# Ledger of designs, part 3: designed miniproteins, single chains, continued (4)

Each design is a single chain, and the fold is of that chain. pLDDT is the mean over its residues in the fold that is shown.

## One batch from the design tools (miniprotein)

Design m12078
Fold by ESMFold2-Fast:
Structure m12078 (fold): chain A 73 residues (1-73)
Amino acid sequence: SIELTPEEAAEARAAAEELFEEAKRAAKEGDLQKANTLAVAAALLYALAGDNERALEVLEEIDRLIEEAKEKE
């Protein structure tokens, strides 16, 4: 397994949080491709940091927002 130092894990989580916030904004704006790409990147960084539960939460939240955006069309 790839194992990060505590500092690297903290940096990965911080980057993941920023990407997740951007993904939510993109989903709400209807940029579904950008939202999905950013959500996958955020989830991978959370998983790399050992936070698999948060990675799943990110994917589920963005999938929900994407489905809501599709219903508006």
Scores: mean pLDDT 83

Design m12079
Fold by ESMFold2-Fast:
Structure m12079 (fold): chain A 58 residues (1-58)
Amino acid sequence: SQAQQYIQQAEQLLQQGDYQGALQYARQAHQLLSEDPNAPGSLFDRAAALYRQALEKL
């Protein structure tokens, strides 16, 4: 899914120290998952965790 792809991008950017990029992709993934009632809760949790981690580094 597009949301899972954004999560993978956010994880990669976070590992590289690109916290603004990680935040942007995590936010987009979270938004897509929030609009999908059938989205796995595990993906939603991953997106939220990445968003929080990126914010803590900024």
Scores: mean pLDDT 82

Design m12080
Fold by ESMFold2-Fast:
Structure m12080 (fold): chain A 55 residues (1-55)
Amino acid sequence: AAPSADELKGQQAYALGLLHEEAGDLEAAIRAYELALSHNPDNEEARARLARLKA
C-alpha cells in the first residue's frame, strides 16, 4: 500500500534534516526535524536528534 501524504512528508522532512545536519546547517536541521515530528511524532530518531541539537 502507498504511504499517506503525512508519512511521505515526514520521511522527506527527516531526510532533509539528516542532510542539513551532515552539512552543519543545524538551524535548517532543527526545522526539518520539527516538521518531521509534526507529521510522524513516533519518529524516535528525529526526536533524539532534535533534543541533542536544541540542548
Scores: mean pLDDT 81

Design m12081
Fold by ESMFold2-Fast:
Structure m12081 (fold): chain A 64 residues (1-64)
Amino acid sequence: MPKEELEREISEALVLMALGVAKIEISRGTPLEEALEFVREIARKAGREDLVPEVEEELRKAAA
C-alpha cells in the first residue's frame, strides 16, 4: 500500500476518534467551543483540516 494512503487513513481515524471523545465530553457538560477547539486542533495536527467543517457540524448537532 502506498505510504501516503496509509498515513491519510490513520489521520482520518485519529480525527474521528477525537470527534467521538468530543461528543462524550459535550454529553458530560463540556462547552461546545472547547470541544470544537479540541477537534480542530487534532485535525490540524493530523493534516486533515479538510475534515473540520464536517466534524464541526456533527459536534454542533451533538450539542443541540
Scores: mean pLDDT 80

Design m12082
Fold by ESMFold2-Fast:
Structure m12082 (fold): chain A 74 residues (1-74)
Amino acid sequence: KEEAKKYIEKAMDAIDRGDFETAISYLEKAKELLKDDPENVRLIERAISLLREHPDDEVARALAQIQLYLVYKS
C-alpha cells in the first residue's frame, strides 16, 4: 500500500503540471498495487476517467485530485 501511495503522489504531481498521460500511467500502476482494495480501485478508476474524458477541465482535475487524496489518506 505504501508503494501505491508513492505512485498516487507522482500522479497528483503530474496532474498539477498538466501531464495527464503521465498521471494516468502512474494511476494504472497504483490500481494494480491496490487490486485487493475495491473501494480504492474505484476511486482511482473514477480519477482516470475524469482525466481521460475531460482533459484541461479544471473542475474535472479538481475532482480527480480529491478522489486520489481519499485513496492517499486511507
Scores: mean pLDDT 77

Design m12083
Fold by ESMFold2-Fast:
Structure m12083 (fold): chain A 77 residues (1-77)
Amino acid sequence: SLKDKIKKMLENSNIKFKDVDKTAEFLSKPSNYLYADSIINGMIKLEKENGPIKSVSELQKVPYVGKNLARIILKQL
């Protein structure tokens, strides 16, 4: 399923998520799934360049991540 594909991408990201299943479910929603690859890869790049993600403003540097999505993702970090 799409959720299982996104879950594997999150697991392979080396990013520590509090709840990988919940994060995969959220990113598999119709408003997010087309951008899930870009969002996950953007977060990987951000962590490699700046270390662990600690703020909404840092997450907004990721393509397709606005303030509301950044707040939701940050709760899983």
Scores: mean pLDDT 84

Design m12084
Fold by ESMFold2-Fast:
Structure m12084 (fold): chain A 98 residues (1-98)
Amino acid sequence: SKEKFLEKRIERILKLLEEAQKAPDSVIDEAYKTLKEEFKKLNREDFLKGVELAYKMIKNKVSKEEAEKILKEHKDNLDFLNGIEAFLTRVLNLYKKK
């Protein structure tokens, strides 16, 4: 079901966030810069807001509890969640290469 899919998606994002928080600031900043450059000319405002929020959550060391609450508030905004996952995945891909 869609509801069960969204619940599992939030759990996956929270795990990605926990792992991405272990990356150096240089990797986190590179992921943010490259995603903003790639998407700045596209009409995907919610995606970019998701990228921005994920970046801020890592930089501000937001708790898992606070992150889960924010994700649940935005569970129906699929492009926003896509932006969060894209950012966290890029951080992890860059971290594994360094």
Scores: mean pLDDT 84

Design m12085
Fold by ESMFold2-Fast:
Structure m12085 (fold): chain A 61 residues (1-61)
Amino acid sequence: MSQEELDREIRAALADMVLGLAKRMMEEKGISPEEAAKWARDILRKAGYPEEAERVEKELS
């Protein structure tokens, strides 16, 4: 696997994990989709994955 392939796979896995956590927060804590989307977006942006942040925000809204 190339470095680019590995980095892409890691970013996808991180985005999926954050998305899963956001959905769980909505189900268990009653957090709104808007709040969950903001949380997920901010975490991924701070981690340096702005494209993944936008994808996850759109998926949750």
Scores: mean pLDDT 79

Design m12086
Fold by ESMFold2-Fast:
Structure m12086 (fold): chain A 78 residues (1-78)
Amino acid sequence: SPPELEAKLLELMKEPDIVEAGAKMLALLRAAGLDVSAATIAGALMERHGLPEDELEPLAERIEERAKGVDVDALLAA
């Protein structure tokens, strides 16, 4: 991945709102042409935050829905 994208993803991992962090990460990765699922993003965030596996599907659904509202052009311009 481009270094700029990697740096942005690392910053987003510091976002305290796990759904907002995941949605922005998902939208950025998809805009960059990467085939990633909301479940993959949810799994990575759950591992980082020590959340139980049974929260994966609800979190992935929330991330997917929130990602539809993310302004990727604004995120990439920052």
Scores: mean pLDDT 78

Design m12087
Fold by ESMFold2-Fast:
Structure m12087 (fold): chain A 71 residues (1-71)
Amino acid sequence: DVDELQEELAKLIDKFLSELENTNDKEKQLELIEEFLEKVRELLEKYGIYSEEEIKEALETLRKRLEEYLK
C-alpha cells in the first residue's frame, strides 16, 4: 500500500538524517548517502507501485541533491 510505503520511507529518511547529523566526515557522509539510496531503491522495488524508470529518476534526483548539500 502507498501509505505503508510512505511510512517506511519517512522512517528511513529520519534514520538517515539522524546518522548524517552525527557524522562530520565527508567520506562517511557519502557512504551514508549511498546506503540510504540503496535502501530506498529496495523499498520501492518491494512495493512494486512505481516503474523501474520512475525509481531510477527519483534516485538520481535525490543523489544529486544530497551530494550538493554536502558541498
Scores: mean pLDDT 79

Design m12088
Fold by ESMFold2-Fast:
Structure m12088 (fold): chain A 80 residues (1-80)
Amino acid sequence: SMADYEAELERVLERVFEEAKRLVETEGVPVSDALGLALQRLAAEHRALADRRGVSPDEARRLLLRQAGRLVDRMDEYAA
């Protein structure tokens, strides 16, 4: 269901945020680069999730972009 997809997407994006923080704290990655690198590392998992849950690529992209905006805000707050 869409609700199951959104719940699993939220868990994937929480892992993205944790990976971005880990990259900053343990690997010395600049804050400005960390979220993009973390998203790239989980891109295949997100695509597999959308396919498994029967969410269209267009809908998956819209949901990801909405949630990615929230992650940018969270990283800005973390860096402050």
Scores: mean pLDDT 80

Design m12089
Fold by ESMFold2-Fast:
Structure m12089 (fold): chain A 69 residues (1-69)
Amino acid sequence: SEGERLIKLVEELLERVKESEDPLERHILVALAAMIASIAKLMYKKGKMSKESVEKIEKITEEARRAAE
């Protein structure tokens, strides 16, 4: 499903944020995760994604943001 694909993408971005030593790279990866979360929220509003998938994507995106600080 599209929800599963987006979850996998934000999980991969979180891993890259944790491994990165470059503040600019971490910033870009977090911005990409935030964009994916925004797309997931839009898809949920349109009835194309489950609430559980959106909540998981938002949680992982927030973890990526905190890891980059």
Scores: mean pLDDT 87

Design m12091
Fold by ESMFold2-Fast:
Structure m12091 (fold): chain A 60 residues (1-60)
Amino acid sequence: MSAEEAIEKGAKAGGVMGASGMSAEVAGRLTQHDALLAGLDEEAARRAGEAAKKEAERSQ
């Protein structure tokens, strides 16, 4: 998975998590951790987590 794809998927997941009542900070941390487990580097994982956090904030 490319970094750009991870960011896009992270944003979508963050939106779902935010809509379900999950805090943006938790959504971001979970997405970053999941990206690392999927084999992405620390920078790509961090960006995916930030995208998820922003989208979760917008969805609450």
Scores: mean pLDDT 80

Design m12092
Fold by ESMFold2-Fast:
Structure m12092 (fold): chain A 55 residues (1-55)
Amino acid sequence: KKELEEIADKAVEIYLTKGEEEAQKYLEEKVKEKGLNDEEAQEITAIIIQKLQEL
């Protein structure tokens, strides 16, 4: 769970500094690199959306 939050935090940082396309590439590469399943990828996406809405 902490690992998923760390990936989400970094993706949000990239989204704000480099844009959505770079953030999506980062997320996809991390999901592949760490062997995350669809449920874990969805959890990361939900955390990203929540963090962006809090801004």
Scores: mean pLDDT 79

Design m12093
Fold by ESMFold2-Fast:
Structure m12093 (fold): chain A 76 residues (1-76)
Amino acid sequence: SAASGAARRARAEALVDEGNQELAAGNYEKAIALYEEAIAIDPSYAKAWRNLGLTYRLMGNEEKAAEYYAKAKALE
């Protein structure tokens, strides 16, 4: 079934918003899971990759942060 790109983006945006709430609460693992789900739905949504990178940076994982930031930058 051909779901529209707009419908997939809207779903990914909702997941990123939920992930941002978890990130603000300090729930890094929950934030990661939500950003990963957003990326699985819309891998072109640069904000999801950027926020995943930010979360890994806050957890002290600089190599994963750099990888995800590079992915986000390539999509912008």
Scores: mean pLDDT 86

Design m12094
Fold by ESMFold2-Fast:
Structure m12094 (fold): chain A 69 residues (1-69)
Amino acid sequence: MNWQELKEAAENGDYEVLEKAIEEAEKELEKAKEALEEAKKKGDLLAEIGAELRVIGEELTIELIRSLL
């Protein structure tokens, strides 16, 4: 996912590109949530922190793309 590409798509009115980017980010968010759950089951604090940061990053990405719609 490239922020410059998404900005250009929004400027050109190509909202299909933005919708697909949100869909991909939501899929990555689900993977990050699964990784977080596995890290919690294992008691791996470093892996848990890493997965939590991925969740936050994907949530912020989705919010930023939605702000362009």
Scores: mean pLDDT 81

Design m12095
Fold by ESMFold2-Fast:
Structure m12095 (fold): chain A 105 residues (1-105)
Amino acid sequence: MLEKARDYLLQGNFEKAIEYFKKAIEEKDENLPEAYRLLGIAYSMLGKFEEAAKWYEKAGDIYYEKGDYETALRSYKFAYNLAKRVDPERAEELKKKMEEVEKKI
């Protein structure tokens, strides 16, 4: 599922990419934070910045739980940059998460 979703993303078929990334998450047999990150990319390519920010934040949360603070911070920064114009409440939450992660680095 994840490989097929990546193929659709590469072809510019963002709607099918999203469908297959969501299916990969549902099956729970794939690299979950990578699937969330790629969902963030696909939604961003469609101009759906509020959804894109949500998926980048979820990716960051999983990287944080795994102790990969550098990748978590990067994911939160992408989410923050997308959210700050479309979802101010999420942007403020992300700013706090970024400050917490920076203390771990």
Scores: mean pLDDT 81

Design m12096
Fold by ESMFold2-Fast:
Structure m12096 (fold): chain A 80 residues (1-80)
Amino acid sequence: MNEEQRKKEAETAMKIARDSVAEAARLAGQPDLAKKAEEAKTVDEIYEVVRELAEKGPLSSRVASLLTAAYIAITAAKNL
């Protein structure tokens, strides 16, 4: 894979991570965290939203699944 393709895949993975965390936050009734996720520019900013969501108490299976998808996408982006 060339460097331009890796950059596009990293950008796609970051978008998937942001969208998944934002949806998880909305489903958890945390619109401020959803906005923070949508505005996230770095992996660390997305991780901070995931941490804050986990600290807010028990997560539904759907929210947990979206956070798992985000974690996989973030890990892929970091390793590209």
Scores: mean pLDDT 76

Design m12097
Fold by ESMFold2-Fast:
Structure m12097 (fold): chain A 64 residues (1-64)
Amino acid sequence: MEKKREELLKKAEEVRAQTDRNIAFLERLGAAGTPASAAGYARGIEITRKQADEDVAKLEKEAE
């Protein structure tokens, strides 16, 4: 039982790490663009964070 829980928690950590990398990429694109495009990337970052939070919550619930 412990090992399966540990595996799910590791997956949750991986999702967080991948999401941080994706957000950093979008932030760089926003910084390099126009003010109008920056607003679009900010929305993309919001959606990306929300999706990752949902994915992590699902994995953490399965680990319970």
Scores: mean pLDDT 79

Design m12098
Fold by ESMFold2-Fast:
Structure m12098 (fold): chain A 90 residues (1-90)
Amino acid sequence: SPWEKKAKELVERAKKLLEEAKKLIEEKGDKEEVEKLLKEAEKLIEEAELLLRAAEAALGETEFTRELREEIEKLKKELEELKKELEEKL
């Protein structure tokens, strides 16, 4: 499915950026580099949300749209937690 492939790519890229940001925060790295990673992850999450809306419109509620929604919510939570950690630690 073209929806599933694109969603997987967006989610995997966002996860990688959030993991890199988390590592830099733990290592007390450059605040500007962390901010850039979090902004890039946020854009990918927004793209995934738009894809979810398009998929729901085209396919209705499916196992794929439910799983994608859960993945997006997890990514959004991690992003907000990392934004807070950035402000508190760097």
Scores: mean pLDDT 85

Design m12099
Fold by ESMFold2-Fast:
Structure m12099 (fold): chain A 58 residues (1-58)
Amino acid sequence: SMADAERAARAARELALASGADEERAKQIGTEAYRKALELGTGDGAERAAVAAALRGS
């Protein structure tokens, strides 16, 4: 759902910033997590899977 995608984007952005990424990089990672969450659809773990995939691509 869009709510799951928004949570994934926020979580990925916060984790990226905590890992030393700058604001622009964190925004890019958050956008990728949002896209990935929408691609995976609604389901248990979709948010966590999207965050993990976005961070792995970094």
Scores: mean pLDDT 74

Design m12100
Fold by ESMFold2-Fast:
Structure m12100 (fold): chain A 73 residues (1-73)
Amino acid sequence: EQIKAIFEKYGIEVNEKLLDLYEEGKVPLELVLDVELSDHLDKANDILQELFDAGLINNIQKINLESKYTVLK
């Protein structure tokens, strides 16, 4: 599981139930990122770069999420 592997690389354990809801199409990826990164804003930009490099988010999503998490810091 690509998303879980990226978060674990930064020492963050993803909520499996929330990740399952995303994989089932019940929640957007942005909600998973909001929940999992809220306590780890210092790592948010690095994780977003890895997600972009893996093709899991596009350039516009990356820019928007970086801006959002910068405001939340």
Scores: mean pLDDT 79

Design m12101
Fold by ESMFold2-Fast:
Structure m12101 (fold): chain A 79 residues (1-79)
Amino acid sequence: SMEERRRRAQELIDKARKALSEGKPEEAVQYAREALSIDPDNAEAYRVLAEAFEKLGLPGQAEGARKHALRVDPSLPLP
């Protein structure tokens, strides 16, 4: 169900945020990408992915992820 997919995606986003707080941006990218494979229109997952790419020194990929987040939810400011 959509509800089940959103719940699973949120658990992965929470793991990605924890990885970022622990200084593990590569793990955060993996979790955020897994969340997007389950829920491809999840703006929060794109925002976390953008932050992880920034910490990895990949500004071009971070910019791409921010633009995807804004396209999915235009009410959110660019992170």
Scores: mean pLDDT 84

Design m12102
Fold by ESMFold2-Fast:
Structure m12102 (fold): chain A 73 residues (1-73)
Amino acid sequence: MWEQALAHIEQLLDQLLDYGKKNPKQAAKYFRRLAQEIDRLLGVYGDSLSPADIARLNALLQRAKDEADKLEE
């Protein structure tokens, strides 16, 4: 269940990277929204997630923030 959700978030990040090649300002906003949603998932479900899933979500959260920062310079 969580594995499918994590895989979907990873696919969405990759899609946003491709989108950002043509639309960097809009992609940055989408990366910020994705980061907010990942942070919300950690806050709501963190106590029910495995340490490995928490680590993976934190890595995805950081990646979303880093990619937004790069697009905003």
Scores: mean pLDDT 82

Design m12103
Fold by ESMFold2-Fast:
Structure m12103 (fold): chain A 90 residues (1-90)
Amino acid sequence: LEEGKKLFEEGDFEKAKKIFEEELAKEETAEILFNLGAAYYALGEYEKAIEYFEKALALDPSYKRAWYGLAMAYYELGKYEEAEELLEKA
């Protein structure tokens, strides 16, 4: 988890994604799902980012960071009204 977060902070989103995928294979948590979604978002893969943010929220609807991530991904896809509604939940 820390290794993947460090790679993400350094801008190595592809390597961060691989580490988060390895972590997810061992343990499925809202934090790991969120981190993987954030990596997809940083790579410009907004539809996949949405999928993982939604999975994180399915496990923990109170995971505020995933609501923000979901809203930002919708914004990037041009779904501004949906993004605004999601931000109200964050």
Scores: mean pLDDT 82

Design m12104
Fold by ESMFold2-Fast:
Structure m12104 (fold): chain A 62 residues (1-62)
Amino acid sequence: SPLEEAKKELEKAIAEGYTRAQLGVLLASLVHKYNLTPEEVRELAKLLGLDEETIEGVVQAL
C-alpha cells in the first residue's frame, strides 16, 4: 500500500541517520507522492516520535 511504501522510506532514512528536519521534509514529500490521508500522516508522524500537538499541526498543514 502507499502507506507501507512511505513507512519503508521513512524507516530507511531513520536508519541512515537523517536529522529531524530532513525527516520532516521527507514526510512532506511522501504525503504528496503517495497522496496520504490525515490518518496515514498521523501514523507516520508517530513513527518519528512526535507528540500529539505536533502531529495535529503537521496534519493541519496538509
Scores: mean pLDDT 78

Design m12105
Fold by ESMFold2-Fast:
Structure m12105 (fold): chain A 70 residues (1-70)
Amino acid sequence: SVEELEEEFREMDKDGDGVITAEELREWLESRGLSFTDEEIAEIIRRADVDGDGKIDFEEYLRHMGIVEP
């Protein structure tokens, strides 16, 4: 649900600035028992990041997850 994605986004967004960095994503995944390389994290960001700034905002995150709000 969108509420679960919002919760996950807030958990990843440790700075509370409304964007997820590669470092924040890596730390969140590690907290879930998942291990990724810097290159793998960068690829995840690249796939979601439509702005090309190396960060994911909440709208880009929803787009990546295939959620379209009417």
Scores: mean pLDDT 69

Design m12106
Fold by ESMFold2-Fast:
Structure m12106 (fold): chain A 95 residues (1-95)
Amino acid sequence: MTDKELAERLMEAARGLAEVLRELAEKLRETDPEQAELAEQGARSAELGLEEAEEAYKEGKYKLAVKLALLGVESGLNAESEEETREKIEEIKKE
């Protein structure tokens, strides 16, 4: 598998995760507001990683796109804050 193909698959995974987490947040809003908030936070973090990965991909930086898409998936699953996710994105970009 090429870095380009791997980046495409991880970007699709990050996109799918963000969509699922947004749906989960909507469904839980009335019954479990704390879990809904965590799901929404995770969706935002996955979207941030995906957005940065898409930008790197457009520039032909496929290895960077892989790292950023993977970060999006990890931060989304861990419901990391937007601030923490942005800091990790900046660290990856400095490499």
Scores: mean pLDDT 88

Design m12107
Fold by ESMFold2-Fast:
Structure m12107 (fold): chain A 61 residues (1-61)
Amino acid sequence: NVEKLREEIKKLLMEEFGLSKEEAEKMIDEFIKNSNVDEEEALKYALELLKLKIKEKKEEE
């Protein structure tokens, strides 16, 4: 579900990168626009990347 993926990514962007709701939504829209895959696949990939970056950042602090 695209809506659920967008919501989860937005929450992670706000939590990890300190982005506002508007900034997070804009980044998601730009990521989708510039992707070479469909919207749902792009969002799934973005979510996996964000989870990996969060794990890496917590380990490195």
Scores: mean pLDDT 78

Design m12108
Fold by ESMFold2-Fast:
Structure m12108 (fold): chain A 67 residues (1-67)
Amino acid sequence: LLSPKEQAALLYEALGKLFEKQGKYEEAAELYEKAAELLREVDPERAKELEEKAKEAKKKAEEKKKE
């Protein structure tokens, strides 16, 4: 099955999605960044996807500050 790092990354990604649904984009971005960091050496392609999700969440957090 999945390695401990992959399991931890999945948990951070799941929490990030949950926070994103709650409109907590800043917290979601931090969780996606943690997941990406864990995957950089074991799954670099997935890590890049999570880095992009973190960037998008951070952008949404900044956009929400305007409104």
Scores: mean pLDDT 80

Design m12109
Fold by ESMFold2-Fast:
Structure m12109 (fold): chain A 99 residues (1-99)
Amino acid sequence: GAAALAAAALALAAAAIALALAGAALAAGELAVTAGSLAERAAELATTPLEAALAAAAGLAAIAAATLALRAAGDDREAIDRAIAGALIGIGAIFIAGQ
């Protein structure tokens, strides 16, 4: 439905902004968490295989954003924790979409 597509679109937009901000590791990590959470919501709202695939793609984008945020974090523990959280939430979105 429209809600699942909107959530997936917002998740992809948040992931794209996180990728653009990769040099600002904490901000990128926080946006990766947001992207992952929106991807999980998109997966829960998915009613068609296409909507589920878009939610999974948003989850993968969140994982990619989290990975780049982690690389930018260096030794910043808070930024590292945010990046790891974003990756785990993105993985959760893919599992929900795969059911």
Scores: mean pLDDT 75

Design m12110
Fold by ESMFold2-Fast:
Parts: C-alpha cells; sequence; structure tokens
Structure m12110 (fold): chain A 112 residues (1-112)
C-alpha cells in the first residue's frame, strides 16, 4: 500500500538523518557556527517528520505534501550553503542528497 511504502521510506529517512547527525558532530569544530546550526536544525526537522509518520501522527496526504515541500526547501538551502562554504565536506553533501532523494520519492508516491 502507499501507507506501507511511505513508512518504509520514513524508516530509511530517519536512519540517514541519524548518520548525518553523527557526521556533523564529527566535524562540528570545522563547520562555521551558522552552517552547523542550520545542519542540526535540518536534521532535527527530518527526524521529527519521520517519527511523526512512523507513529501514524501524520497521515493526511495534503499535510504530508506540505511538510515534504518545507523539508525539501530546507535541504536544498542546506546543500547550497555546504557546497558554497565547505565544498570539501563531500560526506555531508552525499547524505543531504540521499535525504533529498528519499523526500522526493515520498512525494512521488503521494502523487500516484
Amino acid sequence: SKKEKIKTLAEELRKVAEELRAVIDQHADQLSPETRRLLRGVVDAIIDFADRVLAGELTDPQELKLELDTLLFAVDYALERVRAEHPDFTEIVELLERIKALLEEMKKILDE
């Protein structure tokens, strides 16, 4: 079902966001304070979103689409910031791109 596919993607999304949090913490002293705050905020928002989906607290397709659009905007902004200020942090970029791909797949399933 669409619901089961969304939950599977939310589980993977949560896992990737936790991996990103660990990488941010490893490089915390090498990131600008503003970029570090932005990245941690994005990770927290992604984990909160995934947890609400997995708990069955976020099931309405319209609410899901609005939240996904907000998160996609935040991830794109974080990607632009990291690429501009910290181009050598390829692992952070790769994890943000994986998060973006998962969010886009969730949105595609809701549009089916």
Scores: mean pLDDT 89

Design m12111
Fold by ESMFold2-Fast:
Structure m12111 (fold): chain A 79 residues (1-79)
Amino acid sequence: SAAESTILLLRALAEVAREAGLEELAELAERLAELVERVAAGDESALPELERVAAELERLLAENPEVALEALRRAQAEA
């Protein structure tokens, strides 16, 4: 499912970011995974925070594209 694939990618992002010493990016990825899980479970009240966290994570990933690429490789290996 889209939610499961997104959560796997976000968990991989958090691991790669932490290995690279990018703690803020790792924390945002973990928080976004939690929000995705809540929305997937029917908690639509999480949507506004999800949008804000996703935008912040996207900004940091644009500055660290190597982290995004490595996370995609790891998520694909698990899928």
Scores: mean pLDDT 85

Design m12112
Fold by ESMFold2-Fast:
Structure m12112 (fold): chain A 58 residues (1-58)
Amino acid sequence: MPLSAAEVMELLIEAAELVKQKKYEEAIKVLTRAVEGRPDNELVRESLEKAKELLEKS
């Protein structure tokens, strides 16, 4: 389902807070949803990659 720019920003904020709490799997789920809605958004893709890297190191 396509997401509005505002919805993507809300998901990015939520994912950033989850990463701060070390909830990497939850952050990945949120960021995956954002990528599905806005696949061309570089910030979302970069954030997803970073969350995956942090999970791998855990």
Scores: mean pLDDT 80

Design m12113
Fold by ESMFold2-Fast:
Structure m12113 (fold): chain A 55 residues (1-55)
Amino acid sequence: ATQADLDKIDKAIREAQALARAGASPEEVAAFLEKNTDLSPETARWVAEQLVAAA
């Protein structure tokens, strides 16, 4: 992976955290991550569930 790929993932995770804190569902956060990162649907869903649980 390039630094640009890592920067994109980091930015998307920060934006996903903001969505979760605003009350977005795990489904909405997972869909956001799938659109903005190269994460698999399974990984995006797992990350989304963790972010929503932590919010």
Scores: mean pLDDT 79

Design m12114
Fold by ESMFold2-Fast:
Structure m12114 (fold): chain A 52 residues (1-52)
Amino acid sequence: SSTMELLRKQIDRAVKAGASEETVLQNVEDLSRVYGLSPEETEELKEYARKL
């Protein structure tokens, strides 16, 4: 979805800016709450972040 694409780009920017994995994963939890992501979508973003 367009939302998931936008969130992946936000994760890319945070990682490139030097954010720690812990910080990025916490940001994913916060974004999940704000955007109403499913548990599956939340886990997809966390796995995406871990692979960067």
Scores: mean pLDDT 83

Design m12115
Fold by ESMFold2-Fast:
Structure m12115 (fold): chain A 91 residues (1-91)
Amino acid sequence: MASELLSAELTYVVMNVLKKKGVTEASEKEKKLVELYERTLEELERNMPPEWSYSERLAIRKARLEGVSEEEIASLKSASELDAKVLKKLL
């Protein structure tokens, strides 16, 4: 479902954040999450309009750019609480 895509999308964002934070190597779990993200994108591209997933993804990025807390991000109607918890755990 779209919620699963949002989760994979957020996981990919976490990977990029970790790289910018100075993490040069991806752990086994990070690699697995990136793989999940790629597969989910392929599935969604066939089944759902990409604008929808992009809007969800954009909402999360905008919230973070504006300095919104992780709790606020998790409570967004466009973001899953689980996704926010995963992001915080990896950071």
Scores: mean pLDDT 51

